# Designed miniproteins, single chains, continued (3): the designs that were tried, part 11

Each design is a single chain, and the fold is of that chain. pLDDT is the mean over its residues in the fold that is shown.

## One batch from the design tools (miniprotein)

Design m8349
Fold by ESMFold2-Fast:
Structure m8349 (fold): chain A 112 residues (1-112)
Amino acid sequence: AMAAEARRRRERERELEAIFVGPYVSDHVVRTPEDEARLRRVRDELSAKAQAEIDKLKAENPDVTETRLFVGEGTEGSAAVANEVRDFLRQAVAEGKRRVIIGLALVDYRRA
């Protein structure tokens, strides 16, 4: 039907544009309680850096309807963030959003 064809065309035209900030990545080996304190500070620093860039881009792009910062921590942090980003993008498409900003901060570590 012509209505269904027009709908599919509009769906392609409504393809979500995602602006990615980062990833800001840091890799650590955690052996001591001091290493764990350092890891937390690095996480907070990378998160703040990503958020500042998100805020700047949102101010420069007033058509952006949603922003989100994803923070991954530990050896599985990158995989967990990938799943959260995918779910966020699927939700944004379902809500008809056209432009979003996604920030990524990844603090990977292993225990020795």
Scores: mean pLDDT 75

Design m8350
Fold by ESMFold2-Fast:
Structure m8350 (fold): chain A 64 residues (1-64)
Amino acid sequence: LDGAALLERIRELAEELGLSGREVTELMLDPSNPLGREILERLAEELGVSRETVVRMVREASGL
């Protein structure tokens, strides 16, 4: 799995939602936010991995 490709996909989703890539990333990393959970579930299904794996990949790619 390519972290750069994941970040590009997050940027595309951000444009679709009218948000910045940073705002989408912050939503995905907030387990209490229903929109963030929905975005995580969609990306996990698209990539064929768990939501926890997507969170780890986002953190690694973002240098967090």
Scores: mean pLDDT 77

Design m8351
Fold by ESMFold2-Fast:
Formats: sequence, C-alpha cells, structure tokens
Structure m8351 (fold): chain A 81 residues (1-81)
Amino acid sequence: SKQRVINDVQLTVINGSITYVEELVKKDKNLEQAKKEIELNITQLNSLISANPDDQDFVKKANDAIAKAKKVLAKVNEKLK
C-alpha cells in the first residue's frame, strides 16, 4: 500500500541516521551528541511501531532497527564511562 511505502521511507531515513551515529562512535567524535541522536532514533522507531501495530512486516523491520540502535547506544555509553 502507499502507507507502507511512506513507512518504509521513514524507516530508511532513521536507519541512515543510525549508521551515521555508528560512524561518529567509531571515530570517537561528538559522543554526547551521538548518544542524544541514537536515543531520539529509538524514540522515533517506537512511535512508528505504535502508529502501525498491525503491520507485522514493518514492526519486525522497526524492531530490528531498534536492536541495532540499542547496540550503538551501548557502545556510546561504554565510551562515555
């Protein structure tokens, strides 16, 4: 459906943001900002899941993105200790 295309585009943009934050973390650059951005990505993904609870394919993809984002967040938190 057209709604699924819109959701997939939003997910693609958020995945791009997660990848960008992961690159910042690998370079030890702007770690406090990286943490803030990855936390916002997780919040946005949870909001998209809540808005589309019956789209099981989308929910799975969004949860996979949350799992990746949480791994990046764990790395940032370890580096900020």
Scores: mean pLDDT 87

Design m8352
Fold by ESMFold2-Fast:
Structure m8352 (fold): chain A 87 residues (1-87)
Amino acid sequence: NEEELERLFNQLVDLIRQALSGLEADVYIGMLRIAYGIGKLTGDYTFALQQMIKIAQQVLEQVTDPSLQQQLQSLIAQMQQLLSELQ
């Protein structure tokens, strides 16, 4: 649902800001805002979730902090679960 998608989006933004430098975080957050925005404007939440998962996976490859890795992996699993409910 829209509320769950917004929660996941906000949590991913927060984790990216904690995991990456300001400029690098801003780039990924920008990509994330575009994907989420398209989903909201079109109602294509499947597209939004697929792009958010892809972005989160790319961020995860750059994260060295084990706690942040675990939080990102948990969030990716939550996004994948929501995606499965839309299919």
Scores: mean pLDDT 86

Design m8353
Fold by ESMFold2-Fast:
Formats: structure tokens, sequence, C-alpha cells
Structure m8353 (fold): chain A 60 residues (1-60)
């Protein structure tokens, strides 16, 4: 989890978007469903996937 959070913080994204993505990721790691995490964080699935691909390049 921490490595993903650090990668998100390293991306050149608006701070509001970074906070939403981090919130969704934390909820997912707590066992919430993808739909619930996205709703709670106010984030679209498309945006989460796009950010996730960028994070994957940094973590691996």
Amino acid sequence: LEAYIEAIESLPLPEELKEKVKKALELLFQGHSISEALREAGLSFETLVEVGLQVQKLVK
C-alpha cells in the first residue's frame, strides 16, 4: 500500500485527484468493494484505471 501511495504522490496530478485516488486505494485495502471505494472517494472507474497504470510503471 505505502509504495502505491508514494507513487501516486510522485505523479504530476492535481492534489485533489491524488487525495481521491489515495482514499479509494485505502478503502480497497480495507476490504471495501471497488464500487464502494469509488463512490466514497468521488472517483470514476476510468480515472482510477488511468492512474493505476501510471502507478504500476513506478512500482515495478
Scores: mean pLDDT 75

Design m8354
Fold by ESMFold2-Fast:
Structure m8354 (fold): chain A 90 residues (1-90)
Amino acid sequence: SEALELARKQSKVLREILEERREELEKRAEEVLKLSEEYKNAEPEKQKELQLERIKLAVKRYEELKKLGILDEYDLEVLEKIKEQLEKAE
Protein backbone atom coordinates (compact mmCIF):
# COMPACT_ATOMS: atom_id res chain seq x y z
CA SER A 1 0.00 0.00 0.00
CA GLU A 2 2.66 2.51 1.03
CA ALA A 3 4.83 1.20 -1.81
CA LEU A 4 2.01 1.84 -4.28
CA GLU A 5 1.46 5.35 -2.88
CA LEU A 6 5.19 6.08 -3.17
CA ALA A 7 5.28 4.72 -6.74
CA ARG A 8 2.29 6.88 -7.74
CA LYS A 9 3.84 9.95 -6.11
CA GLN A 10 7.18 9.25 -7.83
CA SER A 11 5.44 8.80 -11.19
CA LYS A 12 3.42 12.02 -10.83
CA VAL A 13 6.32 14.18 -9.60
CA LEU A 14 8.71 12.74 -12.20
CA ARG A 15 6.17 13.32 -14.99
CA GLU A 16 5.63 16.92 -13.86
CA ILE A 17 9.39 17.56 -13.71
CA LEU A 18 9.97 15.92 -17.11
CA GLU A 19 7.06 17.83 -18.67
CA GLU A 20 8.37 21.10 -17.20
CA ARG A 21 11.89 20.46 -18.52
CA ARG A 22 10.84 18.74 -21.77
CA GLU A 23 11.16 21.87 -23.93
CA GLU A 24 14.53 22.76 -22.38
CA LEU A 25 15.83 19.24 -23.06
CA GLU A 26 14.53 19.35 -26.65
CA LYS A 27 16.15 22.75 -27.27
CA ARG A 28 19.42 21.47 -25.78
CA ALA A 29 19.28 18.42 -28.06
CA GLU A 30 18.72 20.73 -31.06
CA GLU A 31 21.77 22.80 -30.05
CA VAL A 32 23.86 19.61 -29.82
CA LEU A 33 22.59 18.52 -33.25
CA LYS A 34 23.46 21.93 -34.75
CA LEU A 35 26.99 21.54 -33.38
CA SER A 36 27.15 18.05 -34.91
CA GLU A 37 26.26 19.57 -38.30
CA GLU A 38 29.16 22.02 -37.87
CA TYR A 39 31.43 19.41 -36.25
CA LYS A 40 33.74 19.28 -39.30
CA ASN A 41 34.44 23.01 -38.84
CA ALA A 42 33.80 23.36 -35.08
CA GLU A 43 36.53 23.26 -32.45
CA PRO A 44 36.33 19.94 -30.53
CA GLU A 45 36.75 21.73 -27.17
CA LYS A 46 33.34 23.42 -27.66
CA GLN A 47 31.62 20.04 -27.99
CA LYS A 48 33.65 18.67 -25.07
CA GLU A 49 32.59 21.61 -22.86
CA LEU A 50 28.92 21.07 -23.78
CA GLN A 51 29.18 17.36 -22.98
CA LEU A 52 30.66 18.23 -19.58
CA GLU A 53 27.82 20.73 -18.97
CA ARG A 54 25.24 18.08 -19.93
CA ILE A 55 26.76 15.58 -17.49
CA LYS A 56 26.84 18.24 -14.74
CA LEU A 57 23.18 19.07 -15.38
CA ALA A 58 22.25 15.38 -15.27
CA VAL A 59 23.99 14.97 -11.88
CA LYS A 60 22.30 18.12 -10.53
CA ARG A 61 18.90 16.92 -11.75
CA TYR A 62 19.27 13.45 -10.21
CA GLU A 63 20.41 15.01 -6.93
CA GLU A 64 17.28 17.20 -7.02
CA LEU A 65 15.13 14.09 -7.59
CA LYS A 66 16.95 12.39 -4.70
CA LYS A 67 16.08 15.36 -2.44
CA LEU A 68 12.42 14.87 -3.40
CA GLY A 69 12.67 11.22 -2.27
CA ILE A 70 11.59 9.80 -5.63
CA LEU A 71 14.73 7.86 -6.60
CA ASP A 72 14.84 4.08 -6.19
CA GLU A 73 17.98 1.91 -5.95
CA TYR A 74 18.27 1.72 -9.74
CA ASP A 75 18.08 5.51 -10.05
CA LEU A 76 20.79 5.85 -7.40
CA GLU A 77 23.01 3.47 -9.41
CA VAL A 78 22.42 5.62 -12.50
CA LEU A 79 23.43 8.71 -10.51
CA GLU A 80 26.65 6.98 -9.41
CA LYS A 81 27.46 6.07 -13.04
CA ILE A 82 26.78 9.63 -14.22
CA LYS A 83 29.11 10.94 -11.50
CA GLU A 84 31.74 8.43 -12.69
CA GLN A 85 31.36 9.75 -16.26
CA LEU A 86 31.85 13.30 -14.97
CA GLU A 87 35.05 12.25 -13.17
CA LYS A 88 36.37 10.60 -16.35
CA ALA A 89 35.34 13.60 -18.50
CA GLU A 90 37.20 16.15 -16.38
Scores: mean pLDDT 66

Design m8355
Fold by ESMFold2-Fast:
Structure m8355 (fold): chain A 82 residues (1-82)
Amino acid sequence: GSMVLRVRVVDGNGNSYSISIRARSSQQGHQQLSNFLRQNFNDNDILRVSIFDSNGNYLGIVQGDNLQDVINGVGRLLQRIF
């Protein structure tokens, strides 16, 4: 079955964004989050991405000062979750 993850993104200005994703694999989850991040943020944005399960349990965090490092870090975190 698919897993539901709650994702919180905080930018360098303190703005907070919350999304939910449903994925069957780390690759599918990474594709969904990479697409969201590339559509909503710029290459030089400082981002903190926190991932929680459907019950609100904290699974991990990725921080970076550029978008590609954050996207790569999210991929590594999702490999540990799935």
Scores: mean pLDDT 89

Design m8356
Fold by ESMFold2-Fast:
Structure m8356 (fold): chain A 73 residues (1-73)
Amino acid sequence: QTVLVARDAAGLDELAARQLELQKDPSISSRLYATEEEIARAAPDASGETREETTRAGVDAGAEFRLVSQPVP
């Protein structure tokens, strides 16, 4: 049960890279996310066509992103 937090674009890039490494291990479940409420609060005008674009706009506006990892039950 590990939680990593990012509040800027560089931190988000690090979390994305760590998630990719964690996905190579089938015994570990990982998820990188910010709640839709957090993104909407930080960047209400984010109109990205993709989740990635909306995520970047949220980071620029100060939204927190979290990488949660834990063993699969």
Scores: mean pLDDT 63

Design m8357
Fold by ESMFold2-Fast:
Structure m8357 (fold): chain A 81 residues (1-81)
Amino acid sequence: MSPVERGRENLIALLEAGKLSPADVANLLGAQAREYEKEGRLEEAEVYREGARRMAAATSRDEAIAVLEETARRLEELEKA
């Protein structure tokens, strides 16, 4: 299992348990975007930034999970390129 896949599963579990809100996850994704930007990994940073924006706008758990799954999918595509 990739680090991205493990991160996705962990965040989904915390969202489902009510331990993290979509806003908390948005903050985590935004922090990761800044880390990748500092490393010069601009494509991955943009995926995390877009994920953070969409996560902050999520109005339900299902929407939050869908945003997280799409963010992970895009990151995995970048790893395969």
Scores: mean pLDDT 82

Design m8358
Fold by ESMFold2-Fast:
Structure m8358 (fold): chain A 86 residues (1-86)
Amino acid sequence: MEELVTTILSELEKAEKENLPNVTEGQHSAFVKLLENTLQEDPHALLQLLQQLNIPTDNPEQTVKQLVQAYLSDPQKFDRALSQLE
């Protein structure tokens, strides 16, 4: 679990630098904080979130790309998905 979380955060940081040039500092900071808060309070919530968003977990790189894309496409929908997990 911890290893998967660390891998996702690492790949997300790489994706930000390479593939998210138009993401505002505020949006990125909010997303990272939201993800870290969810993982800190309930690590199982991450897997439930991924399942709820229909994001496959068989490839960490692809999982991170789809998770970031889901947040950027509709931040409100992403927030609602997280709130359902609590």
Scores: mean pLDDT 62

Design m8359
Fold by ESMFold2-Fast:
Structure m8359 (fold): chain A 94 residues (1-94)
Amino acid sequence: MIEELIKKIEELIERIEELKKKIEEEIEDSEKKKKLIEELETLKLTLEYVLEWLKSRKERGLSPAEEEVAKKILEEVEKKIEEIEKEIEELVKK
C-alpha cells in the first residue's frame, strides 16, 4: 500500500512537470500563465511533503487513519490537476 501511494505521487509529480512545460509553450497570456504555474508549484510542494511523510512511515506502516488522509490528499490534488488541465484546454482552443 505505501509503495502504491508513493508510485501515485511520483506519477502526479511527472504529470505536473508535463503540464508546466505545456503552459510555458502554449499559453501566451502572461498573467494566466503565471497563475497556473504557481498553482502547479503549490500542488507539487504538497505532493513532495506527502512523499517524505510516506517514506518516513515505510518501516512501521500506515494506520488506517493515516492511509485515509493520504488517499484524500492525493484525490484532492488529482482533481485540482484535472481542473488545471481543463483550463489549459480552454485557453489553447482560443
Scores: mean pLDDT 82

Design m8360
Fold by ESMFold2-Fast:
Structure m8360 (fold): chain A 65 residues (1-65)
Amino acid sequence: DKDKKIQDVIDETNGLLEQGVDPYLLAKYLVDRLKSLGITDKEELRKYLKKSGLDDEQIEYALSY
């Protein structure tokens, strides 16, 4: 199920943030993973990145590429 795959990627990213992985690297990683799942809308990407615990600066950095 696509929704479960999206949630699994969000949960993975949140876990890596809690482990101290670079949030800018994780923001880019999450964008690439979500795009591979067919999520290409910028506002939808922004929504999921916020759910993973990333801040607006980290999100804008990842989406600027």
Scores: mean pLDDT 83

Design m8361
Fold by ESMFold2-Fast:
Structure m8361 (fold): chain A 76 residues (1-76)
Amino acid sequence: NKELLERIEKLLEELKAETDSSKAAKILNEIFSLIEKLSKEDQEKALEKLREAAKEIADPIVRATTLFYIETRERS
C-alpha cells in the first residue's frame, strides 16, 4: 500500500530528528501499527527501512529505544 509506505517514511524522518524518548516511543508505536497493516513483503521492506533509519538517529537514547523496539518485535 503506497499510502502506508509513504506515511511510514515520513514517520522515519521524524524519528531520525527526535531527541525526546517519549515522543520517539509514540512515533515507533505508530510505525509498527502501520507495518502490521502491510502485506508480508512490504512489512519486510518497512522493517529494513526502520533498521537503516536507526543507524542515522543522532540521539543515543532514541537510537537505543528504536533498536529495542525492533529486537522486541523480532523476538516475539
Scores: mean pLDDT 80

Design m8362
Fold by ESMFold2-Fast:
Structure m8362 (fold): chain A 99 residues (1-99)
Amino acid sequence: MEELLKEIERLVEELKKLVEEKLDEETAKRVIEILEEILELARELLTEEDIIKTVGIILRIIGLLLEMESLVSDPEILELLERLKELLKELAKEVLASL
């Protein structure tokens, strides 16, 4: 789980750089805010012991991912978002299996 979080952190930093480079300022700002919130929620998943709260965090991450996909049309950013979704899915599976 900690290694998955490190991969997520690295990918989020790469996504932030591409977003600032490729998207308009207002869209980039919103996507960066969403990426930062997803990262904080992923960190919360590692320390949460309550199954209902864990499910709530996962649902919030899903909602944020859907919002980002609605804002982004750039193919390179979408490819990295797909990788981010897979890492978050693996993290969620490991966290739920540990409860």
Scores: mean pLDDT 86

Design m8363
Fold by ESMFold2-Fast:
Structure m8363 (fold): chain A 94 residues (1-94)
Amino acid sequence: SEYEKIKEEAIKNLKRLQERFGLPEELVEELLKKIKSDDIKEAIEAIREALREAGRRFAAATTAGPALSGEASQLMSDLADQLARLEELQAKKE
């Protein structure tokens, strides 16, 4: 399923944001539960919240080296792409 594939990719990227950029474990666990739900709207909202938190974390790390900045940008870009794909699937279903 395209939907399941997108969810698995988003889960992987959320875990990388936790490990690399220190997203709170409790927040990540809550977001993962929403993404794993059968409600695409909850998955979309969870990824939006993850991007918001990652954005705040990245802004706070303005002194991070180029490699860390590049990795953060790539992870956020990947999550944004996954969000866009889920929104497209929701639009086609509604």
Scores: mean pLDDT 75

Design m8364
Fold by ESMFold2-Fast:
Structure m8364 (fold): chain A 105 residues (1-105)
Amino acid sequence: MEIRTVRLTDLAAGETPLMTPEQLRELESIPDSEGPKRVALLLEIEAAGHLPVLVLDPSISVEAQALPLLDAGLRRLVFVSPETFELLKQGIVPDADAILVERKE
């Protein structure tokens, strides 16, 4: 996998739009115990042409958080801070660092 620090505003201005506020709220509504349901939603979001957005858990490595999602079939995702995720749910794209993860082909 490729892991890069990117500016979220640059990523949002790119060819692939970020998850919508509605999609972000839907993901947050699914409890962590429903892992397969969360993965299915993320795959559906990516298939719809949106870039999956997730909150980074600082207690777990980026690789450990990303690998199960890439193994499940995701091609790209971005990790953001909890504060950035809350702003995105409100329709605000902050000029903040994000971690872009892409499947290596």
Scores: mean pLDDT 84

Design m8365
Fold by ESMFold2-Fast:
Structure m8365 (fold): chain A 96 residues (1-96)
Amino acid sequence: SLLERLREAIREAEEALKKGDIEKAAEALGRAQRIAGEITYKLNDPRLYELLRKIEELSQQFGEAIKAGDKDKAKELARRQVELLREMLRLAEELL
C-alpha cells in the first residue's frame, strides 16, 4: 500500500540521518515526498494538502542547505521533514 511505502521511506530517511548520511537521507525524503503527494491526491483532504505544502517548502530549503554545504542546517531541515511526514502518515491512516 502507499501508506506502507511511505512508512518505509520515512524509516530509511531516519536511519540515514542517524548515520549522518545526508545523501541517502535526501534520496529517501524525495521518495517519501513523492508518495505523500500520491496519498494526498487520492484522499483529497485539505489537511493533507497543507502538510504537503509545508513538506515541499522544507524540501526546497533542504536542497539549498545541501548545495551550500551546510550539513547542520540540512540535518535540521531533514528532521523537520520527517516529523511532518509522520504527521501525514498518522492523518492518512485516520482517514481510512
Scores: mean pLDDT 89

Design m8366
Fold by ESMFold2-Fast:
Structure m8366 (fold): chain A 85 residues (1-85)
Amino acid sequence: NPIGEATLVATTLALDRLLKRRPVLPRPLSPSTLEALAYAERHATPEQREIAERAAERGLKEPTLSDAVLAAVDEVTRLVRERFA
């Protein structure tokens, strides 16, 4: 499913970009999270990377981490739908 794949990859990269630009305490990452990030870094298209960067920027406008994550995920969903609709 190209929409599902693009959403997964762009969301994974957007959250990585968002969290790197916010001060967060180190936490254990699950093996599945690390595998998802490695997959996204290897397989993301330039277009999916652009979606991820835009979504991360959208998230950074929110004052709380929870709202920032939700805003970034919603923006990925919106941009992927626009691209594949």
Scores: mean pLDDT 79

Design m8367
Fold by ESMFold2-Fast:
Structure m8367 (fold): chain A 72 residues (1-72)
Amino acid sequence: SDLDKVNELVQRLSELVAEIYEHGSPEQIARVQALVDEYLPKIAEAVHQKDYATAKELLEELIKQIEAIKAE
């Protein structure tokens, strides 16, 4: 279900953010913080409305952008 995927993506996001905060440069950390600040309210609103399809898409987009920062 979309809800199950949202739960899996939230766990993946948490692990990815923790990895960047532990091993990333100050510039990578700042960029990840900016992305989280942008996406987190949108994801929270989608979850609040039980729009798990939108929450999933936003989480996948956020994770993709953070992975791109990590790969630099």
Scores: mean pLDDT 89

Design m8368
Fold by ESMFold2-Fast:
Structure m8368 (fold): chain A 86 residues (1-86)
Amino acid sequence: GEGEELIKRLEEEIERIKEAIKELKAGKLSLEEAIGVILRAIGLLFEAEQIIDSMPEELKERVLELMKELEALIKELLEAMKTIPK
């Protein structure tokens, strides 16, 4: 269903942003690529906000948890971008 698909997409995006943070810290991700990752994650958070009210209560709690984790990772990636030379 829509809620289950959203949960899967959020979990996949969380894993992608974790990889991006790792690659950025290793000097293997450009600032342009990091910005792209952030914009994609923000887009998914916006989509989740539009859908969440129509979801079953059991799925809403999981989506909110994943959204909070994704927001925290976006902040971590933004902070890491400030410390990368060049």
Scores: mean pLDDT 84

Design m8369
Fold by ESMFold2-Fast:
Structure m8369 (fold): chain A 92 residues (1-92)
Amino acid sequence: EEEERRELIAELEALDVRAQAAVVAALGLRLNERGKAEELAEELEELARESPSEREAALRMAELMMKELSVEEVRELVEEALRTLAENLARA
């Protein structure tokens, strides 16, 4: 649902830039596994170039990528990305 997607975007917006990058990378990897990465690559690159900040670029790219995935799948990917990031930071 659109409301659930807005909550996911707000949750992502509250994350630091490093965590936002981890989530964007996880979303991109899932889209690549489904053969959709090439189709979205040019649009994602333009959003990154035209965005006024790294944070804004991450949010815009995530919003575009989330439209290609279910809310449940996005939630799962966010949780996995943040868990993996936390594990990597704990190891230094």
Scores: mean pLDDT 77

Design m8370
Fold by ESMFold2-Fast:
Structure m8370 (fold): chain A 67 residues (1-67)
Amino acid sequence: GAALEEARNRAGALQGLGAAEVVTGDKGLGGELLEYDDTTLIARVKTESGELIVKIDYKSGKVEILE
């Protein structure tokens, strides 16, 4: 749906921002959507150092590592 496409577009923008590119990567590193709502996206992402769970706030643009 439209909300998921907005989430993907926002994640894509964050992927281009320094550390966010390392954390989320491109299609090569991959990511798994775990949960989303009107304000937040929670995803599992693979990095060179292991897996991370990240929370992305659509309103503030804040990216938070939950683990």
Scores: mean pLDDT 55

Design m8371
Fold by ESMFold2-Fast:
Structure m8371 (fold): chain A 73 residues (1-73)
Amino acid sequence: SRAAELQQRLGDLWQQILAAAKAGDEDAMQKALEQFRQTLIEFYTKVMGLPEEDAKEFADRSVGLLRGIAKQQ
């Protein structure tokens, strides 16, 4: 399903974010976070049926939180 495909992609991207954070690779972390953000927008709009503006707002908040968590590892 589309939901399963997007969930798998989010999981893979989260592992990339954690690996980049552990390595201190800010460029790799920012690229993975942006891909995670775009995948979240796609999940919220295509799976959850949210308006694009709401999806972008929720994705931005989620990425901000996840960046903080990754840097604490």
Scores: mean pLDDT 87

Design m8372
Fold by ESMFold2-Fast:
Structure m8372 (fold): chain A 65 residues (1-65)
Amino acid sequence: STAEFVERARRNVENIIEVLRMVLPDPTRASLEEVADVLSQLSGASREAALAAARVVMEALRRAA
């Protein structure tokens, strides 16, 4: 489910940020759709689940900056 995927992303957000730093040129400037595309490609999650999780990841990324 989308909710389960989002909560898993929330628990693993620091590891996800490390992966984003390896695959994106500048994760702090990445769009919601760019982050969602990476999450979808790595996990096979639906676009809906990936977009919802990307919002959580981007919030954490802004806090880490």
Scores: mean pLDDT 80

Design m8373
Fold by ESMFold2-Fast:
Structure m8373 (fold): chain A 75 residues (1-75)
Amino acid sequence: SDRARRAALSDDITDILNEVMGRDAPTWELLAEMNDAQIAQVKAQLKARYADDPAAYAAALATLDATRALIAAQA
């Protein structure tokens, strides 16, 4: 289902954010602290993880960008 796919993408994004930042923290907190170079690392790791599923990669990027836009709007 779309909900299960979104949950899996959210979990993958959270795991990659924790790996790049070297700590376990809420996604919103991590994204608020990340610079452009760290975001580029996240996008590169998402591309590698979804190398065999371009649709999942596109969905993950859209989710990341939408979440970043929401954080920027709340700052």
Scores: mean pLDDT 79

Design m8374
Fold by ESMFold2-Fast:
Structure m8374 (fold): chain A 80 residues (1-80)
Amino acid sequence: SKEEEINKLLQEIGDLFNEYLEQGKASKEDIELMMEIKEAFVNEDYDKLKELLKKAIEKWKESHPELAKKAEELLKLVEE
């Protein structure tokens, strides 16, 4: 289902972000952005989540391309 795909992508994004944190490759801005994304999702604020995902894709496209790709996939599912 679509909900299963969203949950799977969120898990993959979280796991990959934790790898970057462990490697010291996540900036303060990256951490703040990820926390905002998680908060928007928990609050079911899908409009804010879409805005944050677009911002994340733009910021991470060069520095964390794997995260940007997963964020793009998640954005497509959330947008429908």
Scores: mean pLDDT 83

Design m8375
Fold by ESMFold2-Fast:
Structure m8375 (fold): chain A 75 residues (1-75)
Amino acid sequence: MTPADDALGEAALPLVKIANELLKKGYSPEEVAEMVRNAINNEIPEEYSEEEKEAIERMREQIEAIRARAAALRA
């Protein structure tokens, strides 16, 4: 692996953990994928519960960290 692959892998670990926590709570893979898409688009639908909104916000923070790391590796 390159140093870039290692850095992106480390940045992705918290996002994977959040996804696994949601799966353990009984969310389907499709529901988790929708939450990830909402986090990528920086959208939090009002119909979501506080727990779901918190999960999306945490995923958004990790996605921004991954984007920042990828940008730094490209520069």
Scores: mean pLDDT 75

Design m8376
Fold by ESMFold2-Fast:
Structure m8376 (fold): chain A 95 residues (1-95)
Amino acid sequence: LLEKTIEALKKAIEAAAEGDYEKAVEALEEALELAKKANLSKETIDAIELAIKKAREGDYEGAINAAAKALELALLETGDFEKLDKERKELQEKY
């Protein structure tokens, strides 16, 4: 669920950057549903909700900024820093 939330947020930012704001809003709404199911922090959920609100208001710059913040917060929620460091080390040892 957390990985799917991150993927949905990335998809929203990419769609917005391409000027496909309808697809961006759809991806943000999917990210919000996934974040709630994953029981992510209120701060992460609030950032996604802010991105949706800004997008619906036509503030696409504000929407992209809020979505980017939500992505950063979601990535930090993958951190168990020990697990993140372990996964990074395993990737470095593999290559």
Scores: mean pLDDT 75

Design m8377
Fold by ESMFold2-Fast:
Structure m8377 (fold): chain A 77 residues (1-77)
Amino acid sequence: LMEKLEKLSEEQKVWLALLAIDPVPGYEELSELARKYLAAHPEERAALIEAAFQKGLAGLTREEVEEAARKLVEYLE
């Protein structure tokens, strides 16, 4: 599972970081996994968190965040 997380695209990793800092109801397991990934990869953590904040500042809708979470779960299954 962690190996699949390492193979995510940069954009997917940014979504993963966003879900770690702003958990989506119904995707608690994914948010937990995201936090574990960031804890295991401190060298990537700062850059991913910064990119996630920039994505949030762009005005994400609830539907966009939920869709990103759903696609990540599908990828990791």
Scores: mean pLDDT 77

Design m8378
Fold by ESMFold2-Fast:
Order: sequence, then structure tokens, then C-alpha cells
Structure m8378 (fold): chain A 60 residues (1-60)
Amino acid sequence: TQSKDNAAQSARIALTDGINNGDSPQETYDKAYKLALQNGSTPQDAQQSGQTAQQSLQSM
């Protein structure tokens, strides 16, 4: 769905920014969540975006 696609893209953008800025996992989550909502994702999909970005950062 568009919501899920927007959430996935938001997670990738937030992760890239988090790596470049040295953001914490929480900061990376917050960025992905806010960006997904701004791009029209549902709150549920936005939460998944945040979790994905945070987990990806922690797995590096």
C-alpha cells in the first residue's frame, strides 16, 4: 500500500540521516515516525517505520 511504501522510504531516509549525524536509536525512530506521517502513512505504519530505522541502526 502507499502507506507502507511511504513508511519504508521514510525509514531509509531517517536511517541515512541518523548515520550521518550520529543520532541515537531513539532520535532515528522519531525522525522516521515523523517523516512517515508527513508523507501520508498511517500512525501504525509510521510506528513500523520508526522501529525499522531504529533496529537497522542498532544492527550496524
Scores: mean pLDDT 84

Design m8379
Fold by ESMFold2-Fast:
Formats: C-alpha cells, structure tokens, sequence
Structure m8379 (fold): chain A 63 residues (1-63)
C-alpha cells in the first residue's frame, strides 16, 4: 500500500464508524489503530509522514 492508500483506508474506518453512530473520538481511535496496523512494517520516518498526513486530513474532517 502507498502512504496515501493507508491514510484513505484509515479514514474509511473513521467514516464507517461515524455512519454506525460512534462518537468522533471513538471513530478516530479506531482509524488510528488501523493506521498503526497498516504501517507496522514501515520505517519510523515513513510512519511519521503517514501519521502527519492522517492528522492533517482528520483535522479537516473535524472542521
């Protein structure tokens, strides 16, 4: 998976959780867990880049 695909996949978990009626905080936790799972084999630098993009897009969804 590319970094962009990982972020998109993780944000889909957020959207699915929100659609199921979970609060944003709980949905964000599930999305973050998915991001960590998908980046397990990544370097620390790659993990930081993916996490930064995820956090940026998460903030946009919260606005």
Amino acid sequence: MSPQEIVDESLQVLRDALAAGLPFRDAAVLAHKKLVELTEDYSDEEKSEVLAEFQRRLAELRA
Scores: mean pLDDT 83

Design m8380
Fold by ESMFold2-Fast:
Structure m8380 (fold): chain A 91 residues (1-91)
Amino acid sequence: MLDELLKKADELAKQGAEAFDAGNYKEAVEKFEEAIELLRRAEEELRRLAEEGRLAPEEAERLLAGLERAIEEARKMKEAAEKAAKEKEAA
């Protein structure tokens, strides 16, 4: 489940970036929003696995830090897409 969530989030972020590059800013916003949602779910799952002892503490910390970075990057891309969509509608 965790691996599936991470894979889907990565695919959505990639689709969001492709939509942004194509000028489909509203689609990019939707894709990044979905990616952020899945990454947050993955973060919760990682915390549970760490508490259950299914992940080494060092590995859990590394993965959580990676997820936090990915969520932050996706949020920035979403904000950029929202601004670009607003500018496109004004033009």
Scores: mean pLDDT 82

Design m8381
Fold by ESMFold2-Fast:
Structure m8381 (fold): chain A 73 residues (1-73)
Amino acid sequence: MTMMDILRNSANTHKSNGNTDVANKLNNIISQVDSLGDQAAQAAHDGDWDTFQQYLKQSDQLLKNGINLSKSS
């Protein structure tokens, strides 16, 4: 299971439990990570490996923030 799968499952669980605010925040993080992934792929295709690494690092930090948020009751 990827970090993204964990976040998607967590968002669904929070929504099912009535924690719609947390679910919406998690879905926002998921959308940001997907966008960064697209930007990283473009940078890699352009041979811009420094920008690629920056997007991967930003994505990793967002995923970690999402996991911490997912632990909210």
Scores: mean pLDDT 83

Design m8382
Fold by ESMFold2-Fast:
Structure m8382 (fold): chain A 80 residues (1-80)
Amino acid sequence: SMDDVLSRLITRAEGLMREARQVVAELRAQGGDVTTVLRLLVHIISLGALVHLARRGAASPREVQAEIDLLNQLIDEAKA
């Protein structure tokens, strides 16, 4: 069902936000690029807000997936 799809996406989003926060902590500890840290933080906040909206029925699975894809790309770029 659509609710099952959203539930799975929310679980994925929660896991990805935890990974992104760990990457931010590691970059800060290493004196990494400030722009990369800020981009990660902005998209962690955006995904968190979207998850909140999705739990209230105010965001679609496509919107959650799109933000997951963006944050995942930023994590990959930060690890490069």
Scores: mean pLDDT 88

Design m8383
Fold by ESMFold2-Fast:
Structure m8383 (fold): chain A 69 residues (1-69)
Amino acid sequence: SLEDEKLAAELLYNQLVADPSEEGKERVKQGAEDALKLGGISPETAEKFIEAADDLEKVKEVYEEVKKR
């Protein structure tokens, strides 16, 4: 659902805020892939998080986009 996608996006963003290290960035990429496999987010949203994962500001922008839906 859209609510589940917003929750998944919030969790991915908060995960990177809590750990902005290279390991934290990799966990966001993996988290987006896992959320996609579980049906928590769309393929489009997963791709955006994976592409943005190396930059906290870009991850925040993806989360804000999803939150506006």
Scores: mean pLDDT 83

